Designed miniproteins, single chains, continued (2). Designs and how they scored, part 105

Each design is a single chain, and the fold is of that chain. pLDDT is the mean over its residues in the fold that is shown.

## One batch from the design tools (miniprotein)

Design m7877
Fold by ESMFold2-Fast:
Order: C-alpha cells, then sequence, then structure tokens
Structure m7877 (fold): chain A 63 residues (1-63)
C-alpha cells in the first residue's frame, strides 16, 4: 500500500536527522540511500500493479 511507502520514507528521513554527530560525507551517503530506497519501493509498487493488469489481460486472451 502507498501508506507503507510513505511511512518508511519518513522513518529513513528521521533516522538521518538522529545522527547529527556523523561527518557531512556520511550524512550525504545516508541522504542518497534514502532517495534511492524511496524510488525503488515506489517503482516496485507500480510494477506490481502493471503485472496484475497483465495477468488479467492474459486470462481474457485465453477465452
Amino acid sequence: SMMKMEEERKKWIEKAQQMPDLPPAEQAKMAEEIRTKGKHLFDKQIQAGRDAAREIAREEAER
């Protein structure tokens, strides 16, 4: 569900903010990881929806 993706994204952002003692370089790495993970989860959910639609199309084609 979209709610789980939004909640996970929020948690990663808050986790990054909880580490103020990290060097700027490591903070930048965490920010990039959050961005990459957020995009990956979003893309995965969209692909799952497309796969479901494709399965329905296959069932229709077999009739």
Scores: mean pLDDT 66

Design m7878
Fold by ESMFold2-Fast:
Structure m7878 (fold): chain A 60 residues (1-60)
Amino acid sequence: MEEKLEEARNEGRRIAQEHGLDAARRYAMKKMIELIKKGIPVNEAVRIYRALLEGAREAA
């Protein structure tokens, strides 16, 4: 799980750097919904969502 969270933080930072904070927020939301639809537990999907947002904020 920690490795996935670190990857999510790095991905969020990259998206925010390339496309801006709002684009990173939209991506994070879409990713969370997709994970839930694939049967990933809500708690796990939310953790990945938060990690994406943390990375995005660091880039802003």
Scores: mean pLDDT 82

Design m7879
Fold by ESMFold2-Fast:
Structure m7879 (fold): chain A 90 residues (1-90)
Amino acid sequence: DYYEKAKKYVEKAEEYAKKAAELIYEGGPKEEIEELKKKAIEYLKKAAKYAAKAGEVDLSSLTEKEIEEGAEKSAEALIKKYLAEIEKKE
């Protein structure tokens, strides 16, 4: 069941990253974009921890700060992916 929880948290992170990308594309308020980005990062951190419990990834050698930094990079990559997808569909 840890694997299913990890999947659901990734899906939530993707939803928030997509909303952030849509607001960036529309020139929306920076404060709302930052809040959506923070939510994406938080769900990616939860997903990574549950994936580790499911045996899908090994986080044992990583500090909490390194996990946070990894989630931040992943959120930025998701936002870039969705922003490019929005631009491509014009």
Scores: mean pLDDT 81

Design m7880
Fold by ESMFold2-Fast:
Structure m7880 (fold): chain A 62 residues (1-62)
Amino acid sequence: SVEELAKEAIEAASKMKSKAAGLAVIEDVRRVLEMLKKGEISEEEAREWLERALKSAKALQE
């Protein structure tokens, strides 16, 4: 689900080597969820963004 992907992305971002980069990812995840709630983006678009963010954050973990 989108909510589970968002949770995983936030957890991965919290473990990134750069705290500033991690916080930026967390803010972007929050923004994507807000846009989804408002119907500004599709669930597919939200999922694609979150999957890319999760993969990137995991690659940049300590």
Scores: mean pLDDT 80

Design m7881
Fold by ESMFold2-Fast:
Structure m7881 (fold): chain A 66 residues (1-66)
Amino acid sequence: SKKKELMKEANKLLKEAREHFDASDFEKAAQLYSEAAKLFKKAGDDITARNTEEMAKILKEIAEKK
């Protein structure tokens, strides 16, 4: 189903975002979290989308402090 494909891609982006977070690449991690949040929203998972976008905002703020 389209929803299942969107969820799979969103989770792939979350994994990539966490890898960049672990590498302290907060700018790239924030971008990937934002992209994942958009896919979760398209899949109808509004709670996960909001939580993922909030993480993106936090990471963007951390990146801007440099």
Scores: mean pLDDT 86

Design m7882
Fold by ESMFold2-Fast:
Structure m7882 (fold): chain A 66 residues (1-66)
Amino acid sequence: DAAKQALIDEAERLGKEGIRALSAGDYETAIAYFERALELAREAGDEELAKGFEKALQAVRDTLEA
């Protein structure tokens, strides 16, 4: 559906912004982008995309604990 595809497209865009923030060392900003991307991926029902963002969030949070 076009509505689900729009959610996926937005989630991918937010994920890309999260990666850019992560590369710049802006971990809090990266977390915010990945959290929004995860919500959209879950709303779209894209299980694989959601897993990707869950792993990204885990990696960023682990870095903040280090």
Scores: mean pLDDT 86

Design m7883
Fold by ESMFold2-Fast:
Structure m7883 (fold): chain A 65 residues (1-65)
Amino acid sequence: SMLERAKELLAKGMDPILVGTFLAVDLLKQGKSPEEVFKILVDELGLSRKTAETAVRQALTMLKL
């Protein structure tokens, strides 16, 4: 899954904002709300609230939402 790939990339030292943003884009395209995506980034991916907020904002900008 994309979530499992994101966890693997974080474990390998990839930038948390970059990883979070790409996961957020995928989840938003699946129809999840920004609030649901934020919760997944914090609770399941383990990102800080600030990093998750930035990732969601960047993903929304990329999708023009």
Scores: mean pLDDT 89

Design m7884
Fold by ESMFold2-Fast:
Structure m7884 (fold): chain A 66 residues (1-66)
Amino acid sequence: AEEAVRELLREVARAMVERAEEEGLEFARAHEPEEVAEALERQLREAAARTGRSVAELVAEWLTPS
């Protein structure tokens, strides 16, 4: 479960960095996909603890809001 979440976060982070790079954003120049994935995982773990939801549920909500 945790490993699957990390893989999903890496995919999301890579897509975010690639899109930012295509648009010429400074974010892409300063961050590697792996670093973004680590930051996202940390934020999601904190949000899960705060809301009582699982990290997987939060990730699904992030990707398919509403």
Scores: mean pLDDT 65

Design m7885
Fold by ESMFold2-Fast:
Structure m7885 (fold): chain A 63 residues (1-63)
Amino acid sequence: MEDVREALKKLEELLEKAKKDPSLAEIVIDQGDKLIEAAKVANDEETKKRAEELKEEAKKIAE
């Protein structure tokens, strides 16, 4: 994941797949954590917030 916004797009696609296959939710959570960290380094507040939302949604799927 070279760019935080491209990484966000891929995470959104992965979350959509996780809605049909809950086993992917743990991967979304892990990648979400990495994206939040990268967004903090890039000082990209919008991407950070969106990644946190996607991680929260994935946690609900994983339960």
Scores: mean pLDDT 80

Design m7886
Fold by ESMFold2-Fast:
Structure m7886 (fold): chain A 90 residues (1-90)
Amino acid sequence: VKESAELLIDIGKRLLAANPESALGWTYLGEGYLLLGDYEKAVEYFEKAIEIDPDNPEAYRVLALAYEKLGETEKAQHYREKADEIERRR
């Protein structure tokens, strides 16, 4: 688990070094920190990914999971609904 998290963080950092506007790079960082249990950093990085690519339902789902891990039940529900809304538009 830790090795997988470190790999995701490394990939995310390399993507962002090449392109700071990489939504994928921010998503990889968020997933890495989510696996490490650093839910506040995961939220921060997923929010950056969503700012760049607001139509990615997967990013909203992992953001909701991070908020759920933080005990932010209302925010988690809000972002799950947002992900479902975007998925229905596809």
Scores: mean pLDDT 83

Design m7888
Fold by ESMFold2-Fast:
Structure m7888 (fold): chain A 94 residues (1-94)
Amino acid sequence: MKVKIEVEVLDENTVRVTLSGDEEAIKKARELLIKAFEEEGGKVIKQTENSIVVEFPGKSREEALEIAKRALEKVGAKITSQGEDRIEAVLEVE
């Protein structure tokens, strides 16, 4: 099942991850991403059905975005576009 992922920088060290796809696929992708972000030192500060807000204490905006990119790659997501404040990716989940 495919999930579209959008990562947006909200603040210096905070990103919002938005998930789009089937509800079951979103749930699985969310669990994988939370684990990956926590392994990189991220703190999940808010969570909804379709979004996660992650803070990276002591990191710059550029470092937070690079950590988010590494977390996406770690879970097997394919990055489809990349900007200064935004990353778009697609994840295939079982």
Scores: mean pLDDT 83

Design m7889
Fold by ESMFold2-Fast:
Parts: sequence; C-alpha cells; structure tokens
Structure m7889 (fold): chain A 66 residues (1-66)
Amino acid sequence: MEEVEKYAEILKNSPDKEERLKAAEKLGYIIAHGDDETQAAVEEALRDLDLSDPEIQQALVKGAAK
C-alpha cells in the first residue's frame, strides 16, 4: 500500500513533529475507511512504532473519526 508505507515512514522517521502528527491522522483515516487488507497493513506498520506520544494517539483517533 503506497500511502500506508509513505505515512508510516513519515511517522517513524520524520524529525518534524507536525509532519508526524499529520501522518498519524492520515493513517487513522486509512484504517477506518480501508478494506480488511488495508487495515491489516496499517496495523502491521504501527506495531513497529513508538505510539506512547499522546498527541500521536489523538491524531490517529481524529483521522479515524473523519
């Protein structure tokens, strides 16, 4: 999934916090509106990330709510 890989890469490696928050919001949107294969790909990408930042968690939820 090109978009999932792109946003997961930004969330994992971007030095810009705002860029990471936007990537998290986009991934939340993708998982909420994607098919089963897309949801599985996002879940797998998120397993390797440190999601302890509450702002990143909020961005994921915000994206999923759109």
Scores: mean pLDDT 76

Design m7890
Fold by ESMFold2-Fast:
Structure m7890 (fold): chain A 69 residues (1-69)
Amino acid sequence: SVREQAEELYNQGLKALKEGRYEHAVALYKGALALDPDYAEAWRNLGIALEKLGRHEEAARYFAKADAL
């Protein structure tokens, strides 16, 4: 299902984040969100990955998106 595909991309993003591959994590979380835009955890972890990359303004925007869901 589309939800299962979104969860798989999200889980791959979590692995990339744990490995310090922050740009790869961003791409994977964006992939999950393309399939499920209401995936609050993916918005939140996208923000975390962007914080690790120093992209603070963009991260704050995505944290706000997660909190609104």
Scores: mean pLDDT 90

Design m7891
Fold by ESMFold2-Fast:
Structure m7891 (fold): chain A 65 residues (1-65)
Amino acid sequence: AGQRVRVRALEDNAVLGSDGSVLPAGAEIEGVLLAEHSDGTAVVRDLATGRLYLVDLSKSEVTPI
C-alpha cells in the first residue's frame, strides 16, 4: 500500500472504476497501489480523481513511478 504506479489498460474491461467507469484499451492512469489480491487483481486509487479502480493484472501493465 502507498506505492505510486502507472496503470495501462491492454484490453477493454482490464481496469474498472468503482463508479462503473471503464478505462478503454490503451488508456493510462497514475495512482496509488492499495492492495494486490491472490486472484490476480489489484486496487488502485487514481491520483487525479481519487477514484478507486479494480485492475486485472493479466490484462494491464502496472509500473512503479
Scores: mean pLDDT 82

Design m7892
Fold by ESMFold2-Fast:
Structure m7892 (fold): chain A 74 residues (1-74)
Amino acid sequence: MEEAEEIIEEIEKANPVAGGMLRAAFELLAKFDEERALKLVKEAGELFKSKSVEEAGREIGRLAGRAALEVEQA
C-alpha cells in the first residue's frame, strides 16, 4: 500500500482535485477489494506518466468516478 500512497501524492501535487478524487475512490474501493483499489491507483499513475497534466486530470477523474459508481452498484 506504500506504492499506492506515493502515486496518489504525486498526482495530488500536480492536480489536487484529480488526486483528491483518486484518494477518495481508493479508500472506498479498499473497503471491498484491496487489489482492485491498488489496480485503480496504478492505472491512474500510468495515465499521469503518459498524458499532459490537464488530460491526465480529466482521465483520472473519469476513472475515479467510474470506480465509485461500480461500488454503489455492489
Scores: mean pLDDT 78

Design m7893
Fold by ESMFold2-Fast:
Structure m7893 (fold): chain A 71 residues (1-71)
Amino acid sequence: MSNADLAKIIRDFIEGKLSPEETIELLKKMSPEKMKAAADALVNTVSFHRPELVPEAEEIKKELEKYIEEQ
């Protein structure tokens, strides 16, 4: 997954075009090390543009971190 693909996923989530579940599944296609960085980028970007979506972004990050630990 490229940085452009990640940026599109984050933007589509912020715009309501992707559900939390769809966002998790797309990010799971990354390697574990890139997935952690992507989860951090998601929360940081959401907190800047749509603070009201931070709880959902934090839940996505939690699910991805759990998945990484199971690898």
Scores: mean pLDDT 81

Design m7894
Fold by ESMFold2-Fast:
Structure m7894 (fold): chain A 73 residues (1-73)
Amino acid sequence: SVEEQLREIEERMRELAPEFLAEGAHTARELLEKALERLGLTEEELEELIREYMEEKGLPEEAYEEWERTLKL
C-alpha cells in the first residue's frame, strides 16, 4: 500500500541517521535523497505516493502543504 511505501522511506531515513551523526552533520534534504536512492525512488515518485496517501485517507489539501513544508526543511 501507499502507507507501507511511505513507512519504508521513513524507516530507511532512520537507518541512515546514525551514519550521518557519526560522519558529520547533513541536512534533512540530504538524508531524504539518500533514502530515496536506496529505495530506487525519485522525488517525483515520493510526491505521487503522498498524493495517493492523501486521497486514500480523504485528507484535505492542507495536510499535503504540511508534508511539503517538512520535506523542504
Scores: mean pLDDT 66

Design m7895
Fold by ESMFold2-Fast:
Structure m7895 (fold): chain A 85 residues (1-85)
Amino acid sequence: EELKKAKEEAEKAKAEAEANIAATLALGPEGERMKALYDEMLAQAKKAAEGQSELEKAKSLLVAYESSRLMAEGARRVLEAQAAA
């Protein structure tokens, strides 16, 4: 049951991160940079989780997805502040 919950949380976080990055991409080159960082974080998380249990792999991916979502939200906030100035 814990493994199913961890995988569901990771998939939900992935969908939210991808939606936020897609919204940020509409704002131009900064969004492309955020997507590149997202792809790199996922690759690093998968590599770091190599040899770990399925539960630990799911938890590592969840952290990577949530960190990517926060970065995309931060980038959007900065761009909105610049537009408001």
Scores: mean pLDDT 73

Design m7896
Fold by ESMFold2-Fast:
Structure m7896 (fold): chain A 71 residues (1-71)
Amino acid sequence: SMMREQALHDLRAALAALEAGNVAAALKGLQDAMELAPEANPHIEAAIQALREGDVATARRHLERAIALVE
């Protein structure tokens, strides 16, 4: 599915942004992926919330789970 491929791309881009310390880019990628892969939304929402709280480690964990669900 094109939507799943785009969601996976956006989630992987968000993970790369997070590894680079670019929280704004990570949040954008997570928000874009939410519209494309609703099955991953609980983990995407949890990652967004963790980033808003400054908890990068928890955000990374949820982002990895979102990627696994979309794959």
Scores: mean pLDDT 86

Design m7897
Fold by ESMFold2-Fast:
Structure m7897 (fold): chain A 73 residues (1-73)
Amino acid sequence: MQEIVAADSYEEALEKAREARKQGYEAVIGRKDMTEEQRENVKKTLEELGIDVEAFEEALARHGAVVAFKKKP
């Protein structure tokens, strides 16, 4: 199962990611202020996890931070 959630701040995104990881999810955090290199690394991680990169980028464009979750197999 895949989920992409907006956060009001990086700190909130980090808390959401920690909680998801405790429940056995892989979690990826995105921020608008990432460097181009950081954005490419996030994109590769999303692709490796099979998370929808376009949906993630759209959410990031609307919000300051986002977290993507995917259940480990």
Scores: mean pLDDT 78

Design m7898
Fold by ESMFold2-Fast:
Structure m7898 (fold): chain A 70 residues (1-70)
Amino acid sequence: MKEVEELFEKLKTASAKERVEIALSTRKYSKDQVKYLLELLKKEKETATPVEQNWLDGLISLLEQYIKEQ
């Protein structure tokens, strides 16, 4: 789970392009690791600014779609 937590911290400081690249890299992770990342993102969204909520919503939707396809 450390890898998922490190990835989550990287996402907070990443550019929009980097966030897309990181999201695509989650295909290498197990379904459980992706679910844990989703939990971290949803928790972050609860205290996020409107700007942060915008990219969090996009990434959450992308990862939820990925889980459904697996």
Scores: mean pLDDT 77

Design m7899
Fold by ESMFold2-Fast:
Parts: C-alpha cells; structure tokens; sequence
Structure m7899 (fold): chain A 70 residues (1-70)
C-alpha cells in the first residue's frame, strides 16, 4: 500500500494531468503548458523524495500531455 504522503502526491499529479488535458481541449494552450511545468516540478520533487509511484504518475502525465500539444 502507498503511504498517505505518496497517495496525496499521486492524487495531485492525477488532478493536474486532468486539468491540463481539459485546458488543451478548450484551446487554452498557455494554461496547459503552465500545468505541464507544474507536473514536471512535482515529478522532480517526487523523485528526490523517493516517491516512486508519484514520480511515475507525474512523468506519464507530462509525456502524454506533451504528445497531445507537440
């Protein structure tokens, strides 16, 4: 089972990924890119803290969103 802190980080990464996807679908690419940068920050922080599941979720979100936009 994931720790409470790691589960919270996973949930935050998932929420940001969904918000970025919704922004992109609305044509708000400026907002979508800002959210991708926030996801990249969360991925780096998760990696530094050893939160492997959170890092994986955030990194997958970044990759998927970049493929959607670029």
Amino acid sequence: ALSEAEQKAVDEASALSKEAEEAAKKGDFTRARELIKELERLAQEAREQGLEAAYTVASMGVRSLKELLE
Scores: mean pLDDT 82

Design m7900
Fold by ESMFold2-Fast:
Structure m7900 (fold): chain A 102 residues (1-102)
Amino acid sequence: MSNVEGGAAGGAGVRAAEAGDEEGGAAGARAAGEAGIAGASAGAGGAGGAGLAAGNAGMDEAARAGAEAAARAGEAGNEAGRLGAEAASATPAGREGAEAGR
């Protein structure tokens, strides 16, 4: 995800930063987990399980919404993890900061 610096981090990361801390990915994943308990399995896997197993009117739409939320939170968490790894080796501010450096 070469342009996941404002969108995923902004959307999930902002919420994660308020509720969570440090990387912010953990809180974002938590929020997505609540919305996407079924959706994360269905949507993130491409309907590899829960979506097909439990496709109901309400649940089908909730599964999709949850999958999108989980995908965003997952990207934010993955980017936060990368930011931490890059900060340890070269850059503290993740992608934008990585190119600019400290």
Scores: mean pLDDT 44

Design m7901
Fold by ESMFold2-Fast:
Structure m7901 (fold): chain A 61 residues (1-61)
Amino acid sequence: DPRQERAEERRRLGEENFDKLLEEALKRGLITPEQAEALRRAAENSPTDEQLDENLRNLPL
């Protein structure tokens, strides 16, 4: 199903970009390893972009 394939590809690209942003922020010292781990855990527990945004807002950062 082309629509399902496109949705999955958009999700994969979102996850890849998020990981790249976290790695770059860590490398530049903009965030701590603890903050990066918390953000990664929020993303891992958030199967949708909407859920991810909500979880990020609830992080103790």
Scores: mean pLDDT 66

Design m7902
Fold by ESMFold2-Fast:
Structure m7902 (fold): chain A 90 residues (1-90)
Amino acid sequence: KAEELLEKGFEYYKEGNLDKALEYFKEALKIAEERGDKELVAESLFGLALVYKEQGNYLEAQHYANEAVRIYLELGKKEKAMEVAKAIFT
C-alpha cells in the first residue's frame, strides 16, 4: 500500500540510497493522488523534498516542501508543516 511505499522511501533515504528513495516516494505520491489522500500526498512530497535537498537540488526541494507545507496547513496540521519547513529551510 502507499503507506508502506512511503515507509520504504524514508528507510532508503536514511540509508543514503537516494535513487530508491525517489522511486518509492514517487510511487507513494501517485497512489496518494489517486486515492485523494491529502495527508499522504503531503508526506510523499516531504520525502521528495528531503531527497532533493540531500542531492543539492535546492530548487526542487523548496518547490516540493512548499506544496507539502500548503497541504498540511490546509489540513490544520501546523506541527507537520513546521517540521517540513525546519527540515528543508534550515
Scores: mean pLDDT 88

Design m7903
Fold by ESMFold2-Fast:
Structure m7903 (fold): chain A 110 residues (1-110)
Amino acid sequence: GAAAEGGEKAAEGAESGDGVEAGRGGAEGGRAAAAEAEAAGSREGMIAGGAGAGLGAAGAAIAAKGAGTTAGGAGAAAGGEGAALAGRAAGDKAGAEAGEKAAEAGRKLA
């Protein structure tokens, strides 16, 4: 699903040192997982995924301006964490696992 795809993109971006892709993946995964959590009735999951998505987008934007991979890695970590929480709340196992992987890879890049 979209949450898993975003998390995978974030992890791949972070593992390759692509801060823009890492942050964008975190934003996509967090946003998709937040929507899933909202549909499942989890306010906490919706907030966590949405906050992670915002930080992922910010990280990507900073990285795109040449501020380096660290901002993108931080965005992937925040987006991944939010996506994992939101995914668990929504019952999206694949999205949650991809979010966890994104968070780990993002922290290593940050």
Scores: mean pLDDT 85

Design m7904
Fold by ESMFold2-Fast:
Structure m7904 (fold): chain A 73 residues (1-73)
Amino acid sequence: MMVKLTVSKEDAEELMRYLFSKLKIDEEQMSQIRLVAGKTDENTDVEITVFVKNEKDEKIMKALESWVKEKQK
């Protein structure tokens, strides 16, 4: 499963903390999530592509949707 997000560098760090906190993901499970960020040198908005190895990993998808919805208030 793949989700594309455009967020600030600060929001990207918050997203990772949110996923860790909400899903109680251990280090091995975190290795199944890859963040491909744009250049960090700009300190501007970056495009982040998140993907997981397991197609049925709905918990991660729902957590991402919830986080995006909160940020778009």
Scores: mean pLDDT 57

Design m7905
Fold by ESMFold2-Fast:
Structure m7905 (fold): chain A 57 residues (1-57)
Amino acid sequence: SREELLKKLEEIAEKVNEKFPSVKATVDKETLEIKFSGGTSEEVHQAMVYAGELWKE
């Protein structure tokens, strides 16, 4: 459901923010996407890869 998907995305964003403190991961509730900002391009890339691995769980 939308609620279950949103909860999973919020949990992933929280874990990304904990692991990559210079990156800001936020959930866009309208598009159901995680948006990444801050940090360097390399940090953002690593954060996106980490989010993808968490999604596979």
Scores: mean pLDDT 84

Design m7906
Fold by ESMFold2-Fast:
Structure m7906 (fold): chain A 61 residues (1-61)
Amino acid sequence: SAEKLAAFIASLSPEAAVIALRWAFEQDPELAREAAELLLDHPDPRVVAEARRILAELDAQ
């Protein structure tokens, strides 16, 4: 589920979280959208920036 994916990503280092979120987007864009929305409140600005980037990319399609 997106909640489980977001929780997993949030448990990683910020660098690993960004990589994991990018990988999730490549595998399942809709699951990644839901996870990205949940990660917008993440305390690290790098994770928030990647979540916003994914949402913008999906909205541009």
Scores: mean pLDDT 84

Design m7907
Fold by ESMFold2-Fast:
Structure m7907 (fold): chain A 96 residues (1-96)
Amino acid sequence: MIKRKKISPEELEAYRKRLDEIMEKEFNRTVKELGLSEEQIEKLKEAIEAVDTDPARASRLENELLKEKSKENFWIALLVGSYALAKAVFDVLEKA
């Protein structure tokens, strides 16, 4: 049977650092592979920041990006959504 493991503060810190590292790598990869403009890069940064500060705004920005049905906007929305999901999982691990 699966035992629920209580995560220590040190393990949570390690997981948070790993999430930040993964997010930075995926951001840089997305920018490079899609050839994003400076305007698109700023929009992506704003959406990612909104995940941490205002999740409702992040969701609205993601929906607006998906509405335009462009390849670039699709990948931007997917990256933002993936970060939001990872953040939510991390918050659950903190029992928040």
Scores: mean pLDDT 68

Design m7908
Fold by ESMFold2-Fast:
Formats: structure tokens, sequence, C-alpha cells
Structure m7908 (fold): chain A 69 residues (1-69)
């Protein structure tokens, strides 16, 4: 589960950096749905999504390391 979440977070980060905003937003919506099923990570995942929407990629990468080292 933690490995699956880590993979999804890394994928969303890469999509947000490289893909059009429409595809990036779709990836973020999928992460939000995943976070609802993982209450222990919900706050961290929501913060990560917020950072990606604000284009704060360095901070998102640091948070990702905390969630899925």
Amino acid sequence: MREELGRALREALEVAKTEPEELAEKALELLEKMAEKLPEYREEVKKFIELLREKRFDEAEELLKEIAP
C-alpha cells in the first residue's frame, strides 16, 4: 500500500511537471480519490496535491520523500 501510494505520487508529480494542465488535473483527481481510501495519508496527500497545483514542485518532492521514502 505505501509503495503503491508512493508510485502514484511520483507519477502525478511527473505528469504535473511535463504534461498539459488538463492531464495533470486528471492525475490529481485520481490522487484525491486514493487519499479518501487511505485516511492515515489523507492530510499529506492533500498537501501534496495543493503544492502541485501551485507549481511548487521542490516542496512537493520533499513531501513525497516523507510519505514514501
Scores: mean pLDDT 77

Design m7909
Fold by ESMFold2-Fast:
Structure m7909 (fold): chain A 97 residues (1-97)
Amino acid sequence: MSNVEKIALEIFLREARRLGDELLANPKITTETLASALYETLSNLVTLYRLTVETVKRIIDEAKAWAREHYPPEVAAKLEKAFDIALERLEEEIEKS
C-alpha cells in the first residue's frame, strides 16, 4: 500500500467523521446530502492523487469497517449507504471519461 493511498484514506475518513458526528446530532440529515459531500471529497482525491477505481473501492471498504467500529448501527448503516452512492457516482463518471 502506497503512502498516497494512506493519505487519501485519512482525508476521506476525516470528512466521514465530520458527517457522522453531524448525523449523530441530527438524524434527519438525508443519505443524499451525505453522499453528495462524500462524493465531492472522493472526486477531489481521485483528481489530486490519480486514484484507480480499485484503490477507491479499498478506501470505501476501509471506511465502512471504520464506520461500523465508531458509530451506532443506525448511523453506521446510513454512512455505509452514502459511501456506496458516492462510489457508484464516481465509477459512472470514470467509465464515461
Scores: mean pLDDT 85

Design m7910
Fold by ESMFold2-Fast:
Structure m7910 (fold): chain A 61 residues (1-61)
Amino acid sequence: SLMEELREKLRRVGEEILKKQGLDVAKFSDEYLYLLGSEEVAKRLVKDREKNFMDILDELK
């Protein structure tokens, strides 16, 4: 479903953030990864007002 695809994309964004910080992704819940990914997309939306949420998410996947 569209919601499952969205959750997986957000989870992957959160996973990449943790990996870049040298943290073990296996120690974190999927819910935390979704929140972390969502926060990253929200920060980029504030900086780039010409792009929508889905455009930024697709760039980060």
Scores: mean pLDDT 79

Design m7911
Fold by ESMFold2-Fast:
Structure m7911 (fold): chain A 85 residues (1-85)
Amino acid sequence: MTKEKVEKVLKLLEEEGMGEESKEMLEKLYEKDPELVEKFLAKVYEIKELYEKNDPRAEELAKEAEPLAEEVMKLRREIYGLPEP
């Protein structure tokens, strides 16, 4: 079920105009560390729902998601052999 939810989010990102490169990147991230990607996508989905509802918790969750986003970016750099910024 959790993997199916991640696949649905990846499809939504593609439908929202995210390029094939972004989808491929997320698929590789999921293969390398599914738990990290699931946590990240769950936070992104929750933040999106709160923004759509104009809920002030959206800003708090966005701040809480920053460390998780940094971990995802670090994993991306490892997968593609990119240097640290």
Scores: mean pLDDT 68

Design m7912
Fold by ESMFold2-Fast:
Structure m7912 (fold): chain A 55 residues (1-55)
Amino acid sequence: MEERIREIAEKMGFSQEEIDEILEKGKRENLSEEEVIDLLLERGADEALREVELS
């Protein structure tokens, strides 16, 4: 799970901190890979907005 999720998240532009947070949440909530990827998609929108506003 972790390596696959990390690869996807990094390709989407997430920082290591964001990836760690998502992975921790997935582990705590016992989420499937599909559910964690869904979280990445939601977080990806937030990350794109942050890059525009904070770059």
Scores: mean pLDDT 69

Design m7913
Fold by ESMFold2-Fast:
Structure m7913 (fold): chain A 80 residues (1-80)
Amino acid sequence: SLPSKETFERSLKAMVDDGVITEKQANLIRAFYEKYGDKVYPGEVAKVLLENKDGDDEEIKKALSEKFPEVDVDEILKKA
């Protein structure tokens, strides 16, 4: 089962406040959750972003597209 939106938002805020992810990365994870939360676990998106934290936008897009082939990564990145 998916976490509630409130639990999800609290977790993202805590990760940003603790310096684990940036606010930009949190916005990207929110965009994934809103459109693909039933198909993709937010924690897996966060893991890909952390593994590619020093990558440029093209490297991040490639990593996300490889990990989540069912997701329109271009659309999600435009929302972040």
Scores: mean pLDDT 74

